Designed miniproteins, single chains, continued (3). Designs and how they scored, part 89

Each design is a single chain, and the fold is of that chain. pLDDT is the mean over its residues in the fold that is shown.

## One batch from the design tools (miniprotein)

Design m11074
Fold by ESMFold2-Fast:
Structure m11074 (fold): chain A 100 residues (1-100)
Amino acid sequence: SSLKESALSMIDGVIKFVESLLPVLPEQASEVLTKLEELRKKMGAAKTKEEIIEILEEVRELLEQLRTELYSLGTPEMQERAELLDLFIESLKEFIKYLK
């Protein structure tokens, strides 16, 4: 499915972003990566549009939690990374809206 391929591509992009956090936030980034890898595996097995939406909503929630943590750190570097994560979250929300 082209929709599932697009969803997998979005998750892969998010994984690369979170991997870039490993040098500065190894514990938080590792936890999020583990959860994203599990969600990517679930997406690979997804058979319905409804399953795709459910998995993407879980990805969105996970990223919103990470964004909140990045903003709470209060450094300019972490604020910039949180702002980039906001762009990923908004793109994900638009894709979910498109699928509904």
Scores: mean pLDDT 88

Design m11075
Fold by ESMFold2-Fast:
Structure m11075 (fold): chain A 59 residues (1-59)
Amino acid sequence: SLATDFVKGKIHVGDTVYGQSKTHGFLTGTVTEVTETTVKIVFYDANGNQVLEEDVPFL
């Protein structure tokens, strides 16, 4: 899991977020979906390969 904090109303579809993965290192993520309780983010490595997709709950 990525140590990223999201607050409802501050994150939107199409936003870029940055994270660090235990297995993939530094990642660039794109928010693809915002629900009532979660944010779906697709993460890409430094080579542009999609390496993970996470549903992150709002705080």
Scores: mean pLDDT 73

Design m11076
Fold by ESMFold2-Fast:
Structure m11076 (fold): chain A 91 residues (1-91)
Amino acid sequence: DRLEELKRELRALMAELGEGDTGDRIVETADRLLKEGIDPGLIEKFLAALVELLRLVLTTDPDKLTPEMEEVLKVLEKTMKEIKEELAKLK
């Protein structure tokens, strides 16, 4: 349920940015990784961090945006590395 909520939020936020097609591709990629056996918790962390980043872009004052974005980007980088490690174990 939480993954489905995050997928819907991601699609909506990406559509607001004029990048609906990109949002669809990200969700399709997440679904593929889940089917390949990647830990759902890692996918959830990745999608949650990405949604948080997009919300910060849309709602934060410019003076605050950069430090908050840097923190979220570090979470995204770490989660992507963990997903790649899990994918490597499956192959």
Scores: mean pLDDT 78

Design m11077
Fold by ESMFold2-Fast:
Structure m11077 (fold): chain A 68 residues (1-68)
Amino acid sequence: MKEELIKKSSPFLRKLIETEDPAERQKLFDELLKNSDEKTREILVKIQELIDAGDYEGLKKLFEELSK
């Protein structure tokens, strides 16, 4: 499932999923949050929570919802 999710993700989202270092991942999220509108920030926070929890199935569902 993780590999399939990576194949279907944008280059940026793939980088977030593949980043194993929590500090580097947090840095990427901080930069995105800084430059995002309120609605995008809400989505990014949810993505961060799912990645931190290792919930790649939840991430897949979220990406499917966003790609509608």
Scores: mean pLDDT 68

Design m11078
Fold by ESMFold2-Fast:
Structure m11078 (fold): chain A 92 residues (1-92)
Amino acid sequence: AMDSLKFEAEVLIALALIQIETTRLALPKVEQIDPNAAKRAKELIDEAQRLVDEGVRALEAGDYETALSLFKEALEKAQEANRLIDETVAKA
């Protein structure tokens, strides 16, 4: 159902935005430990933010399948960034 896809997209955007914000808050500390890891994490969240912006446009157009796909990819990129941060902090 379209209402179900819309709800799933709304949940995924919220999760992606939380992960992006968590990474952004950690970046200044990660940069002090490993500047290369911080740069890679920033590139991943910048990509995730772009995918969120594209997904929002698809959602506004009523293209819930495209929005869902873009938000899933955004969440995956944001989760990769947070994993990189966790690994960097654990090795410090």
Scores: mean pLDDT 85

Design m11079
Fold by ESMFold2-Fast:
Structure m11079 (fold): chain A 80 residues (1-80)
Amino acid sequence: EKEEIEKLVKRAEELAEKLAEKVIEEKAEELAKEFGLSLEEVRELARRGAERAKEMARKAAEEKGAEGAQEVADLLEKQL
């Protein structure tokens, strides 16, 4: 079961990175204009969001085991 938790956490980490990359590539310019931010600020926020999501996945795994890690992975996958 610990191996399953580790795999789910890694999947959530990969999904967080993919989501940040997608936001930077496809939406960063639109978000910068909408919120009055620079393009670099949006990119930094997206990258910090990915790191936060990775922390949330690890915390959820510690608190709820495989179910917690899966919930975070599912949430990130839904946004892709």
Scores: mean pLDDT 81

Design m11080
Fold by ESMFold2-Fast:
Structure m11080 (fold): chain A 77 residues (1-77)
Amino acid sequence: MSSLSPEELYELARKALLEAGVDEETAEIIGRLVAEGAPAAVVTQVYKEKARTEEEVKKAIEKAEEKTKKLEEEAEK
């Protein structure tokens, strides 16, 4: 096989997410999804864009939070 084992992919992805500041539970869930469904190429791409990944993750979380807030306000009308 050309890819790492799912267990190794999970460990690498989880560790990278934890180092990026993602909480343990979220890092475990995402790491498992990557290891179970995503090819090694996806993990490699994330590592190559490490600096961008950190900023993108933070921005994505903030954007998701803003969208959730707006939807919550609209639903409470």
Scores: mean pLDDT 60

Design m11081
Fold by ESMFold2-Fast:
Structure m11081 (fold): chain A 62 residues (1-62)
Amino acid sequence: GPIRARAVMPVPETGPGELAVREGEEVEVLGERIINGVRMWEVRTAAGRVGWVPAEALEVVG
């Protein structure tokens, strides 16, 4: 099935294409890239919002 991750800390939206995520929110992982030296995961929320979140703020579930 799809890779799922959970936010271990709150994540603010700080730039274009980034996504605000609440602590404990579960997201679907769509991809991974290094952006400006930071390991970023492209994620989709249950509400259908898509954007980039620092991988350090997420843990894989399952």
Scores: mean pLDDT 82

Design m11082
Fold by ESMFold2-Fast:
Structure m11082 (fold): chain A 92 residues (1-92)
Amino acid sequence: SMEEQKAKEEAIERAKELLKEAEEVLEELKKLVKEKASKEELKEKVLEIEILLGVAHLIAGVLKAVYGEVPKELEEIIERLEKILKEAEELL
């Protein structure tokens, strides 16, 4: 349906924004590592990425609950967010 298609497109756009924010937070984390920031400051940046991934999972969960499926593009964005989180955790 047009309503389902619109909901999926809006979810993908929101997830793309979360991905962009996570990439920016990862770059900030890399800068903090280079500047020898405290472990607490580094952990706060990792937590920010964890929250962004959590929001993406919530978006996917709502689509699955309402429409019975998650768009492949949204699943691919979540996989990219998981890789960003793993890279961030490896910097600690």
Scores: mean pLDDT 91

Design m11083
Fold by ESMFold2-Fast:
Structure m11083 (fold): chain A 99 residues (1-99)
Amino acid sequence: MARDLLPEKVKKILDELGIDPVQALASLLFYRAPGVKKEDIPNLEALYLLIAAIKYAFKLSDEEVGRLLGISPEEVKALLDELREKYPDQVKKIEEIAK
């Protein structure tokens, strides 16, 4: 199951933020699907938080996160920029948990 596939450190970050790891992974799969628009993603916040949790938990570059999740580095950067703009408090929490 999705929870068993995510590293413990990522699961702890998502749990503390109140995000279901299964919902976050589902949102990633919708985002990667051809023809799916951003507005059609059922939980876009969970997608942002999953990407940030992975990046900060392992101190990965945007390129490394993109390769791991099957999206471009430019998309990783864009999603993280949107997270910082829309949910700055969540970014601060992720940074504190990941330290």
Scores: mean pLDDT 77

Design m11084
Fold by ESMFold2-Fast:
Structure m11084 (fold): chain A 89 residues (1-89)
Amino acid sequence: MSPKEKERENVLKVVGARLLGVAAKTAAYLAERLSEEDLKQELRSLKETLKLLEEELKKEKDEEVKKALQEAIRAIKEAIEVLEKRLEE
């Protein structure tokens, strides 16, 4: 790929990771308003997304993309903890 194409691909990966982090934070914020069924479905989705992001992080070579993936992984792990605690209450 040309240098511009690589930069664009990396920008899309960073934006994608950031959007996943925002979605995870939103799920955690709304956890009190979700039914038990919705909480279980969201928790499953977050756990699947976490596995995919951890696998992507292992393969990633770009430092800025790695940082964005690490931030998204952290947000998803925090959201999982919030949702799991909500289900235990």
Scores: mean pLDDT 80

Design m11085
Fold by ESMFold2-Fast:
Structure m11085 (fold): chain A 97 residues (1-97)
Amino acid sequence: SLLEEVLEFVRKYLKEEAKMSDKAIEWFERRFRRLYEEAQKAAPDLPDEVLLVVALIETLRMAGFDKDFIRKLVDELVEKLGLSEEERRYVRAFLNA
């Protein structure tokens, strides 16, 4: 699934770039899954790719990551997911809100 693809990418990024422990990553994934489910219920008309990126941004903010780290991770993820220019613009606006 798209969710599992995103989780695999995020897990690797947090382990390699943020040097997070497996336990910390497990807690992050659990929170991310919940926020994604909430986002799907709140905005069912938005593409899953956009909802996943928005939920990721919120999870990273709640975990205390700085804006530069969040932007770098999000930029790499939107490239891998192949978001349209319109979807990328929406994500950038949300990130800079």
Scores: mean pLDDT 87

Design m11086
Fold by ESMFold2-Fast:
Structure m11086 (fold): chain A 75 residues (1-75)
Amino acid sequence: MEELAEALKEMQKLDLDEQYELLIRLFEEEGVTLAQLAEAASKVAGHPHSFSEEELATVTPAQLAELLRAAREAR
């Protein structure tokens, strides 16, 4: 978890397209689950974030990238 959170913190230095590419890589190449990505995004945002199982099943990497963008803007 901490290693993934560190990777997402580095993503805050990237533009949205680069952040999306990294999320796709984590999802497809490393076998990271959408739930793990959402939890790491919550840590990057600095606020608790929870999703229902139904919401997690419908979350796309693009939506996670938008969540990360919103977290960056909140800083």
Scores: mean pLDDT 58

Design m11087
Fold by ESMFold2-Fast:
Structure m11087 (fold): chain A 61 residues (1-61)
Amino acid sequence: EKEEVLERARKVAERMVALGVIDQGQADNVVKLIENIAEKYGVEEAKRFIDGLEAALDAVA
């Protein structure tokens, strides 16, 4: 389940780079932030954070 969250984090960060909203270095930081959320607050909180990012990207794309 944590592995699935990290895969989703990488895909969301890649999408943000593709849309030009962040650079690759910032994308690595987004993945690390999501990993830290999963470790400190749990996998479900990390999933909610990713869902929020995906919704925000859908609104601007």
Scores: mean pLDDT 81

Design m11088
Fold by ESMFold2-Fast:
Structure m11088 (fold): chain A 55 residues (1-55)
Amino acid sequence: VSDEELDEIEDELLAEMRARGLSVEEMIERLRPLTGKSREEMAAAMRALIEELRA
């Protein structure tokens, strides 16, 4: 996964979180488990969260 691709996924995830009415603190808490992961793992986890938020 490229840095550019990861940035696009991150922007999409943040937009979905905001659309759901999550606070900045709630967004940070949801992203906390992603620290220490590889780019590929982070991208997969973010995509899964986007799908969950859209369900």
Scores: mean pLDDT 76

Design m11089
Fold by ESMFold2-Fast:
Structure m11089 (fold): chain A 83 residues (1-83)
Amino acid sequence: GTATATVKGKTAYVTITGESREEAERAGLEAARYSPADAFSRVEGKTATVVLTGKDTEEAVRGAQRAAASPAAGPEFTLTVEE
């Protein structure tokens, strides 16, 4: 799988593409469950989009990195931080 993330202020948008729909759903739910307080996930096909809101940009970045560390995301991860 692959993962990409964009962080804007206190919010991280993480896209995880798994080997299957079930793998993407599991990765999205796991990322949302263990994130800072406000998180949700959406799954389309084999891709899960997870939106994580932290108390600050650093917490959002940590949330995105944790989501991308999921086995479903695999070893390829790109993170972009925007002002």
Scores: mean pLDDT 72

Design m11090
Fold by ESMFold2-Fast:
Structure m11090 (fold): chain A 64 residues (1-64)
Amino acid sequence: SAAEAARAAAEGARAGDLGAAARGVQSLINHGYSAEEAGRLAREAGLALGDERAALVAQGMGNA
């Protein structure tokens, strides 16, 4: 699901696994979201995890 992809991107970013973070964002794009929307959803998932740095990293993957 899109929520699972967003969470995977945020958890990857929190762990410092940039490849996992990028794959999560790409999964959101494959679900039909734009890169900007995918980054925003990944950021929201990171904020829900209480990790503001991971949220910003995950959002940045939408523009890579």
Scores: mean pLDDT 82

Design m11091
Fold by ESMFold2-Fast:
Structure m11091 (fold): chain A 55 residues (1-55)
Amino acid sequence: SMAEEEEAAERAYKGGKAVGQALGPEAGAALGRRSGLEAGNEKAAEAGEAGGRAG
């Protein structure tokens, strides 16, 4: 459902942001994107990358 995709995207964003804060935006974006892809949808991948860049 769309709600599941939104939750996965929000989780990926927060995870990426935490990594970005610790390791810098390039590492955060790469790891956040990978985590989002593991969640199985492009929206989560984009959210993870954006979160990483924000951290």
Scores: mean pLDDT 77

Design m11092
Fold by ESMFold2-Fast:
Structure m11092 (fold): chain A 92 residues (1-92)
Amino acid sequence: SGAEQKEKTLKEIDETLAEIDELLGKPTVQKDPEVKALLEKMRKELEELREQLENADPKDQKKIAELEIEVGSVITTWRALKVVLEKEEENE
């Protein structure tokens, strides 16, 4: 249902925001202005998508699906970046 999909996507956003906030607090990220700016941009984009999704009518399945696709795109990019950042920490 639209309500279940909305709740699931909101949880995925909240989990991803928590992961971004954890990395933003790390000294390695704080020393890299480009990485910090990229993480802050992704955080803002997810917060904007979260607000749109929270305000979406659960019966508007098309709107919820469009927002899920946009969220999925940001989270996929985040997962790829997280792998790179974690490997850099292991090598320093």
Scores: mean pLDDT 83

Design m11093
Fold by ESMFold2-Fast:
Structure m11093 (fold): chain A 72 residues (1-72)
Amino acid sequence: MSTLEELSPEEKAKAAVEIAVYYLTMVLGIPVTSEQIEEALKKTLEFVKKNPDASAQEVIGFAYETLRELIE
């Protein structure tokens, strides 16, 4: 119950990565490659599956930090 839990782990991970990519590219002006996005999505999905009770903020934060680590 509650409308906020209707997203699948895959949708939560994808949304978090998309938000992180938007912030990095549009707000900070940092370019992100498709390969970095795919790796971040994979790692964020694994995080969501391991932590199914993680908040949206925690998932977005994980996606952002993962993308930052992948940027050279």
Scores: mean pLDDT 79

Design m11094
Fold by ESMFold2-Fast:
Structure m11094 (fold): chain A 95 residues (1-95)
Amino acid sequence: SPQEQRLEQLKLQVAEKRVKTLGARLLALGQPDNEQLKKELVDQTQELVRLTAEYLELLARLDPEEARREEEIFRRLMDSYNTVLTQLGLPPVPF
């Protein structure tokens, strides 16, 4: 279905964005005084949250049990991410 095709595309986009956000975090932690790298980390993290929210909303319509499990995992991941953001003097990104 078009919804199942959209879900697979969002799943891939979330996976790719998770990798990019991890890379941005490593760069920002390596250069904590580099404001451009910190801005890129915030931007990547905000986009990851946006894509993940869109993915989970669609997943909840198709498989509500799986959506609950993935949401809980992502909330724990975001708690860890926001700890790093606050360590770098950056605002937390809400999920």
Scores: mean pLDDT 90

Design m11095
Fold by ESMFold2-Fast:
Structure m11095 (fold): chain A 71 residues (1-71)
Amino acid sequence: MLEEVREEGYALGTKIGEQNKDKTMQEVADLARDEAERLATARGLSPVEKRLLVFAAVMGAAEAVQQAKAA
């Protein structure tokens, strides 16, 4: 279950980062955090699951933006 939440978060973050590659790293991280928190609340996730989803989403978004800017 936690592994699934982590994978979902990372995938969400990567999508947000790829759609917002023109934005700063901070702006994309903020978008990923907000969307992950909204999704976690909507799904009724536990506090631990919510923190994991948000962390994974921010990481995925940051990696996607870094990849786009490095090319």
Scores: mean pLDDT 80

Design m11096
Fold by ESMFold2-Fast:
Structure m11096 (fold): chain A 71 residues (1-71)
Amino acid sequence: MEEEIYRRIKKLVEDYLKEGFSKEEALQKAYDEIKRYFDRLAKALGLSQEERDKIYEMIEKAFEKVKEELK
């Protein structure tokens, strides 16, 4: 799960960078896309607030890792 989230985020950021977006824009666009995806998924699956918070924590950790690698 966590590794899969990381790989998806990294690919999205790299794809946006290839399209000519800045590092900051690529990170923001990838974040917004992933957040929208998981918000829809959480509603469809009927996830509790506690389960949603854990997923968001994993997403934030993955973005910090990608930011560090892009420095």
Scores: mean pLDDT 80

Design m11097
Fold by ESMFold2-Fast:
Structure m11097 (fold): chain A 67 residues (1-67)
Amino acid sequence: DPTLEVILQGLLHPNPSVQYHALEELELLYKRGEITEKDIEQLIERLRKEGRLDSAGRLESLLEKLK
C-alpha cells in the first residue's frame, strides 16, 4: 500500500517533526476508516524489525488510546 509506505518512511525519518506529522496523518486515516487496526499492527512490526522501538512504542500507545 503506497500510503502506508509513505507513513512508514515518515516514522523512520530521523527528524522528530517528520515523525510527528506521520503519526498525525496515521491517526486521521484511522479515524476516517481508511486504515485498519491490522495496518497499524503491521507498521509496529516493521518498526520493530528496523530497531525503532521508541517509534513502535508510540504506535502501540496510539492504538491503545484509539480502542
Scores: mean pLDDT 82

Design m11098
Fold by ESMFold2-Fast:
Structure m11098 (fold): chain A 80 residues (1-80)
Amino acid sequence: MTPRERLEEIRARADPSNPAVQAAIDEGEKRIDELEKKRKQALENGDVETAGYYDILIRLEVIALEAEVWVLEQQAAKAA
C-alpha cells in the first residue's frame, strides 16, 4: 500500500459527519501534496537522496494523520 492509497483508505473509513476529522484529513492531504511536489522536484533535479527523504516524510505524515484521526474519533465517542 502506497502512502497515497493509505490516505484514501483513511478518508474512506473516517466518519463523514465529523467536521474535525474531515478538516484534519483535508489539512493532512494538503501537507502530503506539498511533500509529493517537493519529492517530484528533487527527482527532476536528479537528487535521489533528497527525494528519498521526502518519501520518508510523506510516510510519517500519513502515520501522524492516522493517529490524529483516531484521537479525534475517540474524543467524539467519549463526549457522547
Scores: mean pLDDT 85

Design m11099
Fold by ESMFold2-Fast:
Structure m11099 (fold): chain A 93 residues (1-93)
Amino acid sequence: MVDEVVDLALTVVGLRRSAREAERLGNREAARRSREQAEQALQDLQALVSSAPDPDALVQQAKARIQQLRDQGVLSQDDADEMIAILDEVQAS
């Protein structure tokens, strides 16, 4: 479950970045599709966290995993920061 939360958070980050890049290039259709996919991935993440026996513990474990992956050089600082912001958004919901 922790790895699934991390994977979904990374997916949301990637799709939001793809949407911004497509918009910068004037590809409105690609930007719209990436935004819709990001919203779906965020909803899937929210559902996964909400269905957990201890949602707060799951989010804390996912944040610790993201920080570990950043320290190992698997994730960039920017990726880790954006992923943690998404998890904070999920907890605030």
Scores: mean pLDDT 88

Design m11100
Fold by ESMFold2-Fast:
Structure m11100 (fold): chain A 74 residues (1-74)
Amino acid sequence: SSAALNRAAENGAKYAEQGDSGGAAASLGHAARLAKQGAVADEEGIKNIERALEKAPDVGAREAARRALEAAKA
């Protein structure tokens, strides 16, 4: 698994829970990019992206989390 992707996923979840839409979108966008480049999320990474999707403060953060989840599960 990729430590960088897992960290981006964890940061995305924390920002989403704190209501930081920009922070969540940036971290989840980074996670999605890493996954598209072949990085693999572990189970905690996937759970953090799912948590970010559940806690997303707005549509922008939610769409970033959705794209990250799709990329990580591909």
Scores: mean pLDDT 87

Design m11101
Fold by ESMFold2-Fast:
Formats: C-alpha cells, sequence, structure tokens
Structure m11101 (fold): chain A 74 residues (1-74)
C-alpha cells in the first residue's frame, strides 16, 4: 500500500538524517549504531503490528536500513 511505501521512505530518510546529525555532533559511532538500532526495532514493530507485514518483508527492510547506516558510518 502507499502507506507502507511512505513509511519505508520516511524510515530511510530518518536513518540518514539522524546518523549524519549525530556524526556532525561528534557522537561515537557505537553510540550512533545503538540509537539507530532502537529506531530500526521501533520501525520493525510498527510494520508488523500496525501494517501486518510478514516477518520476511520486515527482515529484508531492516537489513536495508542497517546497510544504509553502515555506509554513512564508513
Amino acid sequence: SSEIEELKEKAKEAVITIAKEMLAAGVPKDRIRAALERFIAHVAREMKEKYGMSDEEVEEFVKELREILEKILA
């Protein structure tokens, strides 16, 4: 649905924006990872509970968010 697509786009944008802002603020990379992992877990929960997404679909998107985060932290 368009709501799921919008949620995915907003989640990607949030990971990018938050990670970059935390890096600019001098936050250690391990702390940034911990903060974004909590955010990613929240997104995964909403996808399952509110939008009825399958475990496989949620795991694939979580993997994508983690890959985006690691590219920013490289």
Scores: mean pLDDT 88

Design m11102
Fold by ESMFold2-Fast:
Structure m11102 (fold): chain A 71 residues (1-71)
Amino acid sequence: MVPKLAIEGAYKAVKQGRYENAEKALTSALVNVGLPEEEARKLAKKAVEMAKNGASVEEIQKYIDEKVKEY
């Protein structure tokens, strides 16, 4: 499972305009739970886009958890 703290950290970084930092942090967290780096990066980019568009931490967590179930 991806730690909620990693999602919250990335969410805060996005709200501060630190998009590259958010993407890198989420990519690392996803790799640590067993995703290949390329897929982790794709999911991190989508999560950052969701946060930019006003999605909640809970919505982003749910999206990532559903995708991680496939790995």
Scores: mean pLDDT 82

Design m11103
Fold by ESMFold2-Fast:
Structure m11103 (fold): chain A 82 residues (1-82)
Amino acid sequence: DKEKLNELLRLLYLALNAPKIRQLVDNGDFEKARQLVEEINKKIEDVIKNSSEEELKELILELIEQLPDEALKEGLTKILNK
């Protein structure tokens, strides 16, 4: 389901950038935080428009491998392979 892959892609990009977004918010740099989120959203839309379902699944697996939480990594990989 490409719609589920699109949603998971959005969540992964935001999760991987969450520490940087948090740092900007904690420093009061709300404008820079907003710009970073907009840049991430633009990148996500570009990937979604130019990728097949198979390409999205491979990219999502690559992003999951970058997560620091091993249990979350295992759970998300299992969801993709169901």
Scores: mean pLDDT 80

Design m11104
Fold by ESMFold2-Fast:
Structure m11104 (fold): chain A 67 residues (1-67)
Amino acid sequence: LLAHAPEIVAAARAAGADVSLEQARATIRAAERLGLENLTRESMEEASGTRLSDHEAAALATGVARA
């Protein structure tokens, strides 16, 4: 799943969400540890150590779910 981080970033940016590769990797690791159903904006922010907009969080969660 970590191998899909660049594709997740590219898809998120195409959707207008300015996310980093580190945020994508942190979200993937959180999904692997907690399960996709526990990927909330708050859990993604905690995993990455960054603040995320609703749009950024939705784009990251969608990318991980499709990977």
Scores: mean pLDDT 79

Design m11105
Fold by ESMFold2-Fast:
Structure m11105 (fold): chain A 68 residues (1-68)
Amino acid sequence: ASEEAKRLGKEGYEEAVKLGKEGKTVEEIRAELEARYGGALRELTDEDAQEVTEGILKGLNEADEIRR
């Protein structure tokens, strides 16, 4: 994956965790991240989009765990 995809994945992960700590639901966090990163994801290669998506999903899973 590109350095840009790694950066975006890390940013998505950190934002998801931050929103989870603020008490947002997984559904609310997903909507926020889609609004922020959806356009960028459409411009990436399939491999880079996968890297970013995996980062975001890892962040969403950690945000969900914080609420348990």
Scores: mean pLDDT 78

Design m11106
Fold by ESMFold2-Fast:
Structure m11106 (fold): chain A 95 residues (1-95)
Amino acid sequence: MDGLILELRGLVQSVTDGIIQYIDQILKDDPQTRQQLISQVRKLREQILEYLDKASEALKKGDIETYREYVKKALEKLDQIYQLLEQAQQLAEKR
């Protein structure tokens, strides 16, 4: 496990927990949309952790190209979580 993978795992867990808690607070008056967005965040977290596990496996084999590809995929999924957060904020502001 390299320093980058360890940092990304910690970031994903901390950020995702914070985002779920924040969405729950700002969309309390819209339980259907709240549950839909939280479900999507949880699904994206699972995908990120899976990509980080695959990146770690590639690194152990010395496959730097595959390692970089999976780290990039994990970061793209993390960006999608931030987009869901922005969507939740916009929905809360409209109400």
Scores: mean pLDDT 84

Design m11107
Fold by ESMFold2-Fast:
Structure m11107 (fold): chain A 73 residues (1-73)
Amino acid sequence: SLEEIEKELEELLRRTQEAAARYLETKSEEDKAEFIREVEKLVEVAEKDPRLSEENKELLRKSAEETIAYVEA
């Protein structure tokens, strides 16, 4: 359901923010990998949201790729 997707997105957003904060503090490869995994999960769940157009889904994928590239640089 849409409510379940929204709840899952909210939880993933919180987890992604927490993972980002950890990586900023530690700069460890492990915390970077966790942050990247949470970003990837967030995109996967967003892709299941029928309210999002294909154009918006492409923008989200691109933003995630750019974010991952930035932290891996």
Scores: mean pLDDT 82

Design m11108
Fold by ESMFold2-Fast:
Structure m11108 (fold): chain A 83 residues (1-83)
Amino acid sequence: DELDEMLASPSPLQREAAVRSLLGLALYGSPEEQARALALLERALSDPDPEVRATAEEVLRKVAEEGSPEVSARARAILERAA
């Protein structure tokens, strides 16, 4: 999909921007969009660029703090696996 394509961009700046856009989908999207955003954020934690990885961690932390109970729990589980 479009987000997968942006996250596969050869430009680290484009991938970082895509990761930041996932915050809105994780907080305010449909359940399917929220699940997709969390999966893409988890992949971004393994990005070759350290700034993209740092941005993914920052976005996941915000999702854990501001999301619904289910979305928050899923974001925390992703961060625990990455630690």
Scores: mean pLDDT 84

Design m11109
Fold by ESMFold2-Fast:
Structure m11109 (fold): chain A 117 residues (1-117)
Amino acid sequence: SEEEKYGKELSKLKDDEPLPEDLFKFFKEKFNIPDKDKLSGEELKKLILKLQRLLWAFGYDDVEIDGVADEKLLEAANEAAGLDPENGGITLEDVKNGIVQPLLKAMSRLLFKSLGI
């Protein structure tokens, strides 16, 4: 029921809208991500590894599970999440700066697709 509630709220968000505070907190907890707006070093690498594993589970087998964000990873993540990097999708600048919001938004969309919600 909590997953159903947040899935419905996620589906109402426009592509350029950030996750509301309650959804942002929920998905940080769900993915075991530190309660921070920005990550760096090993924490950022772990977040990228989580994204790569989700994409692999979704059939994006051209993605390497190496903890490095490259053009292929971001293209696959945005495509799988139904996002445009020019309109709320993940950018290389977001990843370089460790911005959690767009990464979590893509991951949350992928998670709910995997749950059939």
Scores: mean pLDDT 81

